# Designs tried in a protein design run: designed miniproteins, single chains, continued (4). Part 35

Each design is a single chain, and the fold is of that chain. pLDDT is the mean over its residues in the fold that is shown.

## One batch from the design tools (miniprotein)

Design m13267
Fold by ESMFold2-Fast:
Structure m13267 (fold): chain A 91 residues (1-91)
Amino acid sequence: SALEEARRLREELEELVREANEIPDLEVQQVLALLVAATAAAVRAAERAGDWARLAEILRIGIEGVRRIIAAPNLEEAREAALEAIKRLNA
């Protein structure tokens, strides 16, 4: 079901955010916080609209963005990953 898929994706995002919180770089943490806040805002909008397909898409965008931040070799690539994800969230 759409609700079970959204729950699974939300759990996956929460696990990735916990992993990303272990990165010992304050500027990377600020970039992560920006993406997390943008994703949370988009999630609330989709939930208010009852758009479960959009909710799943938003959660996948957030997951991809956090994974890219974790994999980023430097701050600039982490910023680019977050900015690209935020653009997709606002499309």
Scores: mean pLDDT 89

Design m13268
Fold by ESMFold2-Fast:
Structure m13268 (fold): chain A 85 residues (1-85)
Amino acid sequence: MEEEYERLYEEYLKVYEEQARQAVELIRADPELRAAIDVAAAERLLPKVAEAAAKAEAALAVGDEERAREYAAKMAAAMAEIAAA
């Protein structure tokens, strides 16, 4: 169970880290997004969103719903911090 969770976490982390990197570049490139979103906060917090999302998805895939809910909450909290910055 834990070995499968760790393997899936690594796979999902690669996907979500790339999505987070693309999101930061999109915010940097778009003047409207850059005016609405603090780039420094996004750069700092989107990697944490990606890590939490990867952990939540890996937990769901191995049937650990409690762990998935915990990391989904952490993801939502990090997204709220970006919005508040």
Scores: mean pLDDT 82

Design m13269
Fold by ESMFold2-Fast:
Structure m13269 (fold): chain A 68 residues (1-68)
Amino acid sequence: SAEETVRRALETLLALGEAGKLTPVHLLAAGRELISLGYEELGRRLQELGRAGDVAGAVALLREQLAK
């Protein structure tokens, strides 16, 4: 399902973030993918964080989303 695909993508991004390997380019690419899957609000938030270079903020957002 799209929900399972999105959850796996967020888990992968969080794992990259915790390993210190998450980059702004990852956030921009993931945001675009999420928008295409209908997750426009979350996708836009990831793109905004990517444009700002706010990797720490992205990790916090990913933890919040996956705690649900």
Scores: mean pLDDT 88

Design m13270
Fold by ESMFold2-Fast:
Structure m13270 (fold): chain A 71 residues (1-71)
Amino acid sequence: MDDLRTVAQSIYDDAQKVASQSKDPQLSQQLIQQGQQAVDAANQGDRDSLLQHIQQVVDLSKQATGQPDPP
């Protein structure tokens, strides 16, 4: 159980770092929200929800590194 919290905390820390480097405030907010939800899922012992939120953080991080800015 504690391992899930450790993984979630690591994902949250990564989400915060990517969000702080992104100039898109919407992407930054989504990254932080997904990271926070991963921590919440880990606190509840919900591994399936944790994995879903980890995947969403990964996908949003890819968007933050490759997506053009809106006009």
Scores: mean pLDDT 77

Design m13271
Fold by ESMFold2-Fast:
Structure m13271 (fold): chain A 99 residues (1-99)
Amino acid sequence: MEEELNERIDRIVEELVKRGLITPEQAEKVKEAIRKSKYREEIIDLMEEALKRGYTKLLRQLVDLLIEFYENPEIDEKTIEFDLGALALALAVYDVMDK
């Protein structure tokens, strides 16, 4: 399961680089931010759905949040939880809007 989650992270980040949403240098920061997060599974699920549906703006917001978390590890986990909740709500709204 840990190995499967790491493979999913690698696939997500490879797709983000391929779509031009992050640089290869940012890829390592994004991978480490996801791996260190206690919300790792929720982040993976949200990013996979956004990639599948082509929600580019949501993906950029997720990437920006993860890079900020990597560079500022003192950020309160409650702030990250709130932001993830808001992004999950945005994904639900996009599902209703067919985009």
Scores: mean pLDDT 73

Design m13272
Fold by ESMFold2-Fast:
Structure m13272 (fold): chain A 58 residues (1-58)
Amino acid sequence: MPEELARRAYEAARRGDREGQLEYSRRLMEELGQDPSLAERVARTLETLARERARAAA
């Protein structure tokens, strides 16, 4: 699921795991290349994760 790849890439980036972040991001881009309509769903997932992170940081 592209949302799952977006979440894993986000988590890897937050840990400073650059290799993991790049790997999950590459897989996500491949999924979006097959079905661009998934891009909005991925964007909403990333927005939700960023919002949750901001609340946790406060």
Scores: mean pLDDT 76

Design m13273
Fold by ESMFold2-Fast:
Structure m13273 (fold): chain A 101 residues (1-101)
Amino acid sequence: SDRELVRAAVRHAAEVFGEPVSDEELEAAVELYELLKEHGIQALTDYNPLYDKLSPASRLALLLLAVLEGLIPESYLDYMRELLPEEDFERLLSFLRELLA
């Protein structure tokens, strides 16, 4: 299910970046993912209060998942790759690809 997929992605990102994640944050991530499925990138640009509830690690996990599922442009993947340590980026990306397989 989308719920289990998003929760697994966010929890793994929290582990990779050493950040705690709350149940409220996990619910916000699931809700935002459903909005990304319905509205694409517009869900992120429209002053979304759900996005503000997410840590940087959770936002990254959600955006990478959305790229891999074809919900937002792959150019976001290239942008994120330039901003993060390659090892951490590849670790998260590999996990998400395996999760989607």
Scores: mean pLDDT 78

Design m13274
Fold by ESMFold2-Fast:
Structure m13274 (fold): chain A 57 residues (1-57)
Amino acid sequence: DKKKEELEKAAGELIEAGYKAGKGLEALQEAKKIFDEAEKSGNYEKGIEKLKNLIKE
């Protein structure tokens, strides 16, 4: 599933960015929350957008 792969990649990028910023645990928790919501709803596109927006911040 291409969208699921994109979601996993975006979650990983957020976690990596969080660790670099000294907020690794917070980023991990946020990424996990968004990932789980996307899987539960099946709306991977919305999850990917949320993760990418947090990386941008």
Scores: mean pLDDT 79

Design m13275
Fold by ESMFold2-Fast:
Structure m13275 (fold): chain A 76 residues (1-76)
Amino acid sequence: MEELIKQGKYEEAAKEAEKAIEEDPNNVKAYLNLAKALIKLKKYDEAMAVLLETKERFPDNPLVKEELPKLLAQIP
């Protein structure tokens, strides 16, 4: 997933992130990578929904606390 985002393959990254969440709903990195891919695709409503779900599911996760504000700042 992260490698696909680095390569600019945002649609493939979003698909792999969705699959990873389905296989392991505790995969925090998959939620964050899905949000990153959706932001790059300019799917801001979908990205916002994913970020809010991530915050609800993982309120005390250090990675979420660090990345969530940065990703929210990218949504107009």
Scores: mean pLDDT 83

Design m13276
Fold by ESMFold2-Fast:
Structure m13276 (fold): chain A 56 residues (1-56)
Amino acid sequence: SLAQARTMAALLAEDPRFADLIVRETGRPEIVELLRAGRLEEAARLLDEAIEKARE
């Protein structure tokens, strides 16, 4: 999850439009804000929660 958050932050830095994909897939716009702020631990936690809900 932390590795995924790090990868997503790198992708978001290369293409800001990737933010729309993150919001669409997770339903959590706060993940994008945390990634932009470099708060990767918090972003990883919310990302893991979104993935867990998607498995329902």
Scores: mean pLDDT 78

Design m13277
Fold by ESMFold2-Fast:
Structure m13277 (fold): chain A 63 residues (1-63)
Amino acid sequence: MKLSDEEIEREVLILEAAVLKVVAKKEGNEEAAKLAEEAIEAALAGDIKKARELNKKAKEVLE
């Protein structure tokens, strides 16, 4: 029940990536959707640094 700060960050990154993927698909932005999907995979694998960078790139592509 008690989440560590790292577990909270991982969950937030997964949720952010899921939202970014939905937005990207709605806009027809395949590049952003792919980056968001890779971010979800990285976060699930425990690679927080990679997940963060992929989410950042997905946001930049959606700008």
Scores: mean pLDDT 80

Design m13278
Fold by ESMFold2-Fast:
Parts: sequence; C-alpha cells; structure tokens
Structure m13278 (fold): chain A 88 residues (1-88)
Amino acid sequence: MQARADEVTAAVKHGIKAVAQNAIAQVSKDVSSVDDAIKKIQQARDDAKNGAREYLSDQAEADRVTAAADEAADQAIAEVQAHAEALK
C-alpha cells in the first residue's frame, strides 16, 4: 500500500533527524564525541534499511525507503561534521 510506504519513509526521516539533533547537542558539549555521533547516525540508517527490507515485501518500495534513509543519514552526518568543525 502506497500510504504505508509513505508513512514508513516519513518515520525513517524523522528518526534519523532526531538522532542527528541529539548528536549535535552532544558534540556541542564534547567535540571528541563526533565519531560516536556519526556511528549512531550510521546505525540508525542501517536499522532503518534492514527494517524496510523485512517489513516491505515490494522491492521498489523497500528501495525507496532505503534511499530515503541513506539521504537523511548523509545529510545528518554532514550537519554533525559542519557543527563540530565550527567549534574548532
């Protein structure tokens, strides 16, 4: 169902953004935590991709959700890195 795939995609993007927001807050307190912050975002991406593949039987829908997870994670990592660099 299209609505289900759209809902999963929105949830994945929201989850990764929430992880990124928490990571940025932690990096603001301790810049040395940037590597751990990036690892957490990568883990959230991998969990989302694995969940999409398990939950969605339609390969095209699963591919759409995994692409959205990769895009959101790449953006979040770039934001965390830019924030850490600004603190140096």
Scores: mean pLDDT 78

Design m13279
Fold by ESMFold2-Fast:
Structure m13279 (fold): chain A 85 residues (1-85)
Amino acid sequence: SRLSQLLARLQQAGLAGDREAFERAVEEIARELGISVETLLKIMRGELSDEEVERLMGSPERAEQARAVARAVREAERVVEEKLR
């Protein structure tokens, strides 16, 4: 799927320590999910409740997908930050 391709790009950007490629992948992922980058980052940081994510995404299945994607974004950001230390 398109989302799977974008998640692969995100992982590659993380491993390369490429912050710009990481940020571009996050923007495309947010667009694919139909949410803003700001919203995706809030989900990643745990700033939204499970109920808020479900309401925003419109279904439990889409909410679970958004949370799984947010976890992948968080892991990729951790890898990028480690490469820049």
Scores: mean pLDDT 84

Design m13280
Fold by ESMFold2-Fast:
Structure m13280 (fold): chain A 78 residues (1-78)
Amino acid sequence: MDSELGREALELARKAVENNLKSDDPLAKEIALGISRIIAGVAAVVLRNKENKENPTVWSPEARKMADEIIREAERLI
């Protein structure tokens, strides 16, 4: 098992974006992009943390920091 959750999150994010691109509502597109970035960022953090399996901690300090930064950036978009 190699970050199955991260892969699923990325697939979901991509599908959400593709579905919202069909919308003629620019607000829906902006919100969808923000949400997709959060999901993709969390997935990337999980994947990197899995590679560093030396530390059994679910969230490494670096992963936690990156997730926080992504959330803040998404907050600006929303």
Scores: mean pLDDT 59

Design m13281
Fold by ESMFold2-Fast:
Structure m13281 (fold): chain A 82 residues (1-82)
Amino acid sequence: MEAELARAEEEVARAREEFARAEARARELIAEARAEEDPERARELVHEAIFIEAEAVLNLLLAVMRLVEVQRRAGLPVVVPL
């Protein structure tokens, strides 16, 4: 039980780190898009930023849902570390 909880907490920690990196990367891409003179290229940068953020959000949500399920099965209070 504790080993399963520890693994779920580690997955959330990794997903949070990935989310933070994705947020930073998306922010860089949006800044590049704002400075970009070619509207087609600017649009491509925005789409890349949206895709990176969407993937990171989904991975984080999946990890959090797994943690919540482990906490529920163990009879522990549900704590979402967001």
Scores: mean pLDDT 82

Design m13282
Fold by ESMFold2-Fast:
Structure m13282 (fold): chain A 55 residues (1-55)
Amino acid sequence: DVADILKKMSELAEALLNKDYDKLKELIDELKASSDPSLQHLADLAEEIVKAMLA
């Protein structure tokens, strides 16, 4: 569902802007638990961004 993907993208973007690593981890874990490949791919992208921010 495109609406669910957009909602999750919005939540991730807000957490990234706030540098809320606890919230980012929570959201990434939720996305990984999804059976939707698009949401799992979004989780992988979010992890790469977090790694870049911590580098």
Scores: mean pLDDT 79

Design m13283
Fold by ESMFold2-Fast:
Structure m13283 (fold): chain A 56 residues (1-56)
Amino acid sequence: SGAAEAERIRRTMARMEKAMAEQIAKLREQGVDENLIKALESGLEVARQLVARRLA
């Protein structure tokens, strides 16, 4: 049960991750501090783990 809902959540997360990756790439091109970029990447990893835990 909930397979369709879980797939919808996974697709939404995949779109968000793609959008975040594109924004991070733009920030790197703009010379934004690497420490800030690392913090954003860490935040994305935490979000990924929270979704995985929720779907388990």
Scores: mean pLDDT 81

Design m13284
Fold by ESMFold2-Fast:
Structure m13284 (fold): chain A 65 residues (1-65)
Amino acid sequence: SARVDALVAQLDSPDPATRLAAARELGALGTRDERALNALMRAAIEDPSPEVRAAAVEALGRMER
């Protein structure tokens, strides 16, 4: 999906607000795209923003259900 591809790219944004919005949108979409899952797992562990890490964990929960 072009939308999922764009959101995955936005998880690598230098702007934490953009990364936060991308993580939330991926969670709302509930996609099972492997690249989105891998990008969100990376964000949940490695993102310097605790808000982005929390959003990535929530998104992963939505995507696996």
Scores: mean pLDDT 82

Design m13285
Fold by ESMFold2-Fast:
Order: structure tokens, then sequence, then C-alpha cells
Structure m13285 (fold): chain A 73 residues (1-73)
């Protein structure tokens, strides 16, 4: 449980950082943070974050990374 709780906290921090980056219109950085958060989580939460990362990469013009993330979700 300890490592799982630490991973959940770290994922929450990455989600927050991604949201801040997205508000600053730094979509590539937002995509990186959402992807890192997804790597720390499992199941539906991971899928939702991979989807958010893909959307951020699309807004950044990085369609190749967006397609790779959609394939993983």
Amino acid sequence: MREELEREVEASLYVMAGTIAEKQKDYELAGEYYKKAAELLEGKEREELLKKAAEAYEKAGNYEKAEELKKEA
C-alpha cells in the first residue's frame, strides 16, 4: 500500500503540472506530464490520462506521439 499511495500522489502532481502547462498553452509539456501520470496508474485512470496526453500532443502538432498514445489506450 505504501508504494501504491506514493505513486498515486506522484501521479496527482503530474496531472496538476499538466493542467498548469495546458493553461499556459505549453501543450507538449502538458502531454509529457499526463503521460508520466498515466505510467504511474493502472486501468481506466491510465486510459483517461493517455487520452488527455494524446489530445495535448495533437494541440502541440505532435500527431505521431498522439497516435502512439491512442494505440496504448
Scores: mean pLDDT 80

Design m13286
Fold by ESMFold2-Fast:
Structure m13286 (fold): chain A 55 residues (1-55)
Amino acid sequence: MEEAIERARETARELVKTQPAMVAADAARDILVEAGMPEEEATRLARELVREARA
């Protein structure tokens, strides 16, 4: 799971440069869900990762 979280974080950082925040959050969420995280938890974490990436 740690590997999936890092991949989602990297994806959010890349996508916020060229895509809307919602697209970045959706991509990060999909990575987390595929790795086995519950959808509700993945959605919350993905939004947090996008906020961090928006620095």
Scores: mean pLDDT 81

Design m13287
Fold by ESMFold2-Fast:
Structure m13287 (fold): chain A 67 residues (1-67)
Amino acid sequence: IEELEKKIEELKEEKKKAEEKLKEALKELKENPEKVFEAIGRILKAIGDIIELDEEIEKLEKEIEEL
């Protein structure tokens, strides 16, 4: 159980990093409209990373709940 909890904490930290990258990309989009396509690419990647991490966290949380 403790090992799963540590893994969940690690994934939550990675999710926070992905959320920060999303915020940076949104700021770039507002400040540098010339780079809009590059910013959109980073936004989509960050969203994808967040979704993937969220799914992994949910799987591990379910495993703990079933114990």
Scores: mean pLDDT 78

Design m13288
Fold by ESMFold2-Fast:
Structure m13288 (fold): chain A 64 residues (1-64)
Amino acid sequence: MAEAEEDLRKGMEYFSQKDYEKAIEHFEKAGKLGDVRATGMLAQVYLELGDIEKAKEYQKKALE
């Protein structure tokens, strides 16, 4: 989906800038639209933030 691709790209850009709050916002939007890559990136962001429980939740969701 074109919208999911745009949000995935924006999330990746914010992630590279270490703006994790905005990265999460865009990855959540892309993930809700069915982009499994965005769900995997959410697990990465939460690992960087030290939120191990949320990281495990999104990692499990990305593997379905």
Scores: mean pLDDT 80

Design m13289
Fold by ESMFold2-Fast:
Structure m13289 (fold): chain A 135 residues (1-135)
Amino acid sequence: MLDPATLADPVAREVALFAARTLINQGKAEEAIKILESIIAADPTNAWAHTLLGEAYLKLGKYDEAIKWYEKAIEIDPNNWRAWYNLGLAYEKKGDLEKALEYFRKALEILRQVDPNHPWVKEIEERIKKLEEKL
């Protein structure tokens, strides 16, 4: 368990967030969850920690848990286009293609407003088009 006093330090928290993301990418999602829960206990307003918790649960195939954490990330930061995109992925994995499409469109709307030249604009547009062809 990480010391809550250490996680009150923004630099130590950033290091812990990077470590958690690395663990998720290595397939060690359960280890990442323990770190992220400690970060959220120290700072409940950390939208990035909530987004990474969602990603960890998504990697474990726990789509309902992933959705819950992405929804909390969006409540903290509604302009977090990545959390909206990941909500779309979670609903797509559950087979709810209509909700997936709604959330991918929302992610695209936000991304176009905050960074219209971002490479992911075209990737999200292509995903939306492929989903529309299935409906």
Scores: mean pLDDT 86

Design m13290
Fold by ESMFold2-Fast:
Structure m13290 (fold): chain A 81 residues (1-81)
Amino acid sequence: AAALLARADAVLAEAVRKTSELGQEGGKIDSEARKKAAEDPENAEQYLKEADTKISNIRTERDKYVADAEAEAAQLRAEAA
């Protein structure tokens, strides 16, 4: 029982680390796109659209990571009960 609860906590902790890493990557993409938009205003809309697409993909990956981790943790906790 204790081992399953510890694993559930570890799964959630790993998800937090992974979501933090994805958040940092999204921030880099946003910053780079804004810099390119400022340097090339005529193509700014294209740079921002490309960044939005990449950030949307990162958000989807993050959401799946959280959902999978929460599902695994819930299953482990149920088995421990």
Scores: mean pLDDT 83

Design m13291
Fold by ESMFold2-Fast:
Structure m13291 (fold): chain A 104 residues (1-104)
Amino acid sequence: SSDAYNEGLKNYEKGVEAFKKKDYESAIKYYEEAIKNFEKAAEAGDEDAEIYLGLAYYNLGLAYEKLGDYEKAIEAYRKAAELFKKYAPNLAKEAEEKVKELEK
C-alpha cells in the first residue's frame, strides 16, 4: 500500500541519518523496519518500493560491516544483489563485490 511505502521511506531516512551520525545499531533497526515496509509495498505492486528494498538491504550491509558483523553484512549484500538485478545491474555487481571482499 502507499502507506507502507511512506512508512518505508520514513524509516529508511531515519536509518540514513543514524548511519551519518555513526549510530550503526540504530541505523540497522531503522533499515530492518524499512525493509518490512517496502516488502509490503512491493507485494502490493509499488515499483518504487522494489528499488528502495534493494537500497535498504545494501545500507543494512554497510551498517553491519561497520559493526564488524561480516556474516550479517554478507547476507544483506546478497539480498541487495538479487533485488538490484531487476533494475540496477551495476549496483548488483557492487553488492556482489562486497560479498567477495568479506568472504576473506
Scores: mean pLDDT 88

Design m13292
Fold by ESMFold2-Fast:
Structure m13292 (fold): chain A 57 residues (1-57)
Amino acid sequence: AEEEQRIAEWVEKAREYLEKGDYETALKLVDEARAQGLRSPELTALAGEAERKIRER
């Protein structure tokens, strides 16, 4: 229950930085969420997108 709400908050923050082009900060946010024990497919997908865009540069 609460974990889903926490995950949504981190997903929103990471997505905001991805849209701004700050892929490194987006990755750090996903890593921080995982350090708190939060795991979800959405966090994994955001990390993958950020990593992909960093590698393309």
Scores: mean pLDDT 80

Design m13293
Fold by ESMFold2-Fast:
Structure m13293 (fold): chain A 70 residues (1-70)
Amino acid sequence: SMQEIEELKKKLEELLEKALEAIKNGDWETFKKVMAQIQELLKQLLSLDKEEAEKIAKEMEKRLLKAFEE
């Protein structure tokens, strides 16, 4: 449903913010756990809307790469 997609997108954004914070703090244990959760939610989103999942995955990758550039 549309509501499930919107909830997954919200959760992914919250997890991405947590991953970015973990990178900033050098907290690799938290980063690893959060990235595993992101992968699980992206798989769920992919089963519901492939195009939206691919778009979000690319945007998340871009933001994560920028965080590693410092």
Scores: mean pLDDT 85

Design m13294
Fold by ESMFold2-Fast:
Structure m13294 (fold): chain A 71 residues (1-71)
Amino acid sequence: MESFKKILENVKKLAEDPENRDIAATILAMAYALSPEREKLKPLFDKAIEALRAGNVEEAKKYIDEAIKKL
């Protein structure tokens, strides 16, 4: 659980750099696939990935924070 939270926190940091947003979205998608709470977190991960691909970093961070709170 803690290691998974750390991955999500690192994704938030990567997303702050425009050049790393695609990498952040990829890491987030991989983290979702490996998540023990995958079904519970699916709506939040879908929204976060969509926001990252749209360049909306603040919305992506909001959904990632909500996912962390549910872990």
Scores: mean pLDDT 78

Design m13295
Fold by ESMFold2-Fast:
Parts: sequence; structure tokens; C-alpha cells
Structure m13295 (fold): chain A 80 residues (1-80)
Amino acid sequence: ALEKIVEKLEELYERLKPLMSPELQAKFEELLAKVKEAKTKDEIVEQLAELLALINLHGSPEAQALAREAVREILAILAE
């Protein structure tokens, strides 16, 4: 499960990269690193919530839509 979640987040990062400032990219990379080190589903969910909050505050409407879709897919993976 974790490998598929990391793959989805890395795909999201590449799609968002041209829509994000260097500062937002750095914060995304920090959150991705925390997900890679997560030991529980709750830790992953917490980082996903932080990512959505970050993109909702600083990202464009397009970036927000892409992040919401990716998080929905990841939450579905976590539920299985």
C-alpha cells in the first residue's frame, strides 16, 4: 500500500510542479518525505490533510483540484 501511495504523491508532485512556487515545492517535498517514513495509516492521513491545507492556502484552483483528486485516490488505497 505505501509504495502505491508514494507513487501517487510523486505523480501529483510532477503535475503540480509547474503550478507551484519553489517554496511550495520544498514544503511538498518535506510532506512527501514524512509519508515515506510513516509507520501507520493515521500518520499518512495526517500528512495528506496537511498537504491539502497547504495547497488550498497557496495553490491555484487547478492545483487544488489535482490535489483533491489524488488524495481521494490515496484514501481509497488506504481503505483497501
Scores: mean pLDDT 80

Design m13296
Fold by ESMFold2-Fast:
Order: sequence, then structure tokens, then C-alpha cells
Structure m13296 (fold): chain A 72 residues (1-72)
Amino acid sequence: MDLEEFKKKLEEVVKEDLEKLKEVPKEEALKLLEEAVEYYTKKAEAAKDPTLKEAAEMLAEAARKLKEEIEK
């Protein structure tokens, strides 16, 4: 699996998970998103593989954006 193929699969998974997250209670969704931001930020910092680093950064950013939307 190369970077491009991995990104495509990652986008599909993230899109589905983000839509499901909108249906959960706000408090629980915020906790999950906060955990996701922390987890993927740490993974990106520790990643030596450019593909994994970029994927982790994308997931952290997606979680952060959705958290901001739910907090409003």
C-alpha cells in the first residue's frame, strides 16, 4: 500500500466515522474527539514514516475541526 492508496482508504473511514459521531451525545463526542486529537498528534510526532506522519496529521486535524463544530 502506497501513500496515495492509504490516503484514499483513510478518507473513506474518516468520513464514515465523522458522520456517526454527529449522532452521539455532544459530551461523549467531545471526549472522543479530544482523545483522537491527542492520540494522533502524538503519533504524528513519533512517526518516522512520512506516510504514517501525514495520515496521523490528517486525522488529528479532522478531529480538531469536528470538535470545533460540535463545541459551537
Scores: mean pLDDT 71

Design m13297
Fold by ESMFold2-Fast:
Structure m13297 (fold): chain A 61 residues (1-61)
Amino acid sequence: VVPALIKALEDSDQNVRKAAVEALGKIGSQDPEVKKALISALNDIDKSVREAAKEALKKLE
């Protein structure tokens, strides 16, 4: 599940990337791969993806 969501962050569709970021945030995993992927999403071209990444990282307290 987590590897598939991380792969979805590389999708060309911003809506797919946003959904993947939101799903990773809901999982709340302390997995370093998840945190690294979310940090990468903070630098996404699309503002809505970046905002979703900020919210997801906030959930990984």
Scores: mean pLDDT 77

Design m13299
Fold by ESMFold2-Fast:
Structure m13299 (fold): chain A 90 residues (1-90)
Amino acid sequence: MEKAKKKAEEEAKKKAEELLTAPQEVIDKIKQEGINFLLDLNRPDLAEEYKRLFEEAQEAIKQGDLEKAKELLTEALKLVYLAKAEEEAK
């Protein structure tokens, strides 16, 4: 369990860094894919939190606060990667 959590966090950080340099259309696509994935897992609570964190990150990008955007994207993506790791552990 602990190794899966650490791997999910590392993958989330890497993806967050990639998204900071990605076109807006790619960012929007990744946001929607994460929401759909969490809803498919019957986790609407996580889908709502993911959406909120992603929207706050997009606002930070627009303001030029890339450090805050990276932190928010990492937290949002960590929700998806942890849920995926838990599903694969079954």
Scores: mean pLDDT 81

Design m13300
Fold by ESMFold2-Fast:
Structure m13300 (fold): chain A 89 residues (1-89)
Amino acid sequence: MEPDEADVWLALGEIALAIGNPELAIKQFEKALELDPTNARAHLVLGRAYLELGEYEKAIEYFEKALQIDPTNEEARRLLEEARKKLEA
């Protein structure tokens, strides 16, 4: 199967997160969202990147968007609770 261009940008962003560059990851994930605005995975990983930067309010926003698209996503629910806990601390 040919990967969607959005999937390529998601993969690049995940590599950027793995090497400790969340700022680069955000730019790459935003590109994926521009190509596929309803991609729950793109919203989830944007939330993770903002969480790593300590931008808890932004992380919450993206996790909530991921759950609006895919309410069964256990990872998004768990990360949303984590981000809320960090914001309240």
Scores: mean pLDDT 83

Design m13301
Fold by ESMFold2-Fast:
Structure m13301 (fold): chain A 57 residues (1-57)
Amino acid sequence: SREEEAKKRRKERLPEVAKKLGLPEEVVEKILEAESAEEAFEISSEWLEEKLKEAEK
């Protein structure tokens, strides 16, 4: 299915892209454990919001 294919591609390419973008391994692991593209996006968004919140301090 499209979701299964997208999940597999994400697992294969995300670690390389994440390293390039400077994402922590812990965040990458959470994204890889996500069951859907929506969940993976939420995890990424939450991490970005947390970093922006830290930058405001």
Scores: mean pLDDT 70

Design m13302
Fold by ESMFold2-Fast:
Structure m13302 (fold): chain A 61 residues (1-61)
Amino acid sequence: MSPIERTIAEIKELAKQLSPERQREVEELIAAIEASDASDEVKLAQLEGLRDWVREEIARA
């Protein structure tokens, strides 16, 4: 599994703890990052940032 695939899987698992509305927002952000013309390094950094944000949202809920 690539680092990108692993990070996406981690984000999706964490997002299960969020509301359905927040889960949709996370899925849309993942899709936008995957669809971008950015390098894999930039995409991974953006996904890691999203993963950290999801963890913070879970902690606030």
Scores: mean pLDDT 85

Design m13303
Fold by ESMFold2-Fast:
Structure m13303 (fold): chain A 78 residues (1-78)
Amino acid sequence: SEIARQVQAALREGRRALAEAIPLTEILKIYAKSNEEIKDQLEETLKRAQELVKAGRYEEALEILKKRYKEIVRQELG
């Protein structure tokens, strides 16, 4: 798949944080489509993460994506 190719490219370049951020971004996009109440917050997080990736700030992009994912899991599971 396209995503698998992007992950492999990131790993070959030694960009482990980018490699983790790519599939996490796709997971969060799926959550945004399934819950309208959290959609705006997720889209804001995804936009900010994309801007950080474009700036080469991969660790920071991964951090905000992980933080948002943990918050969603906490709210969904109690």
Scores: mean pLDDT 83

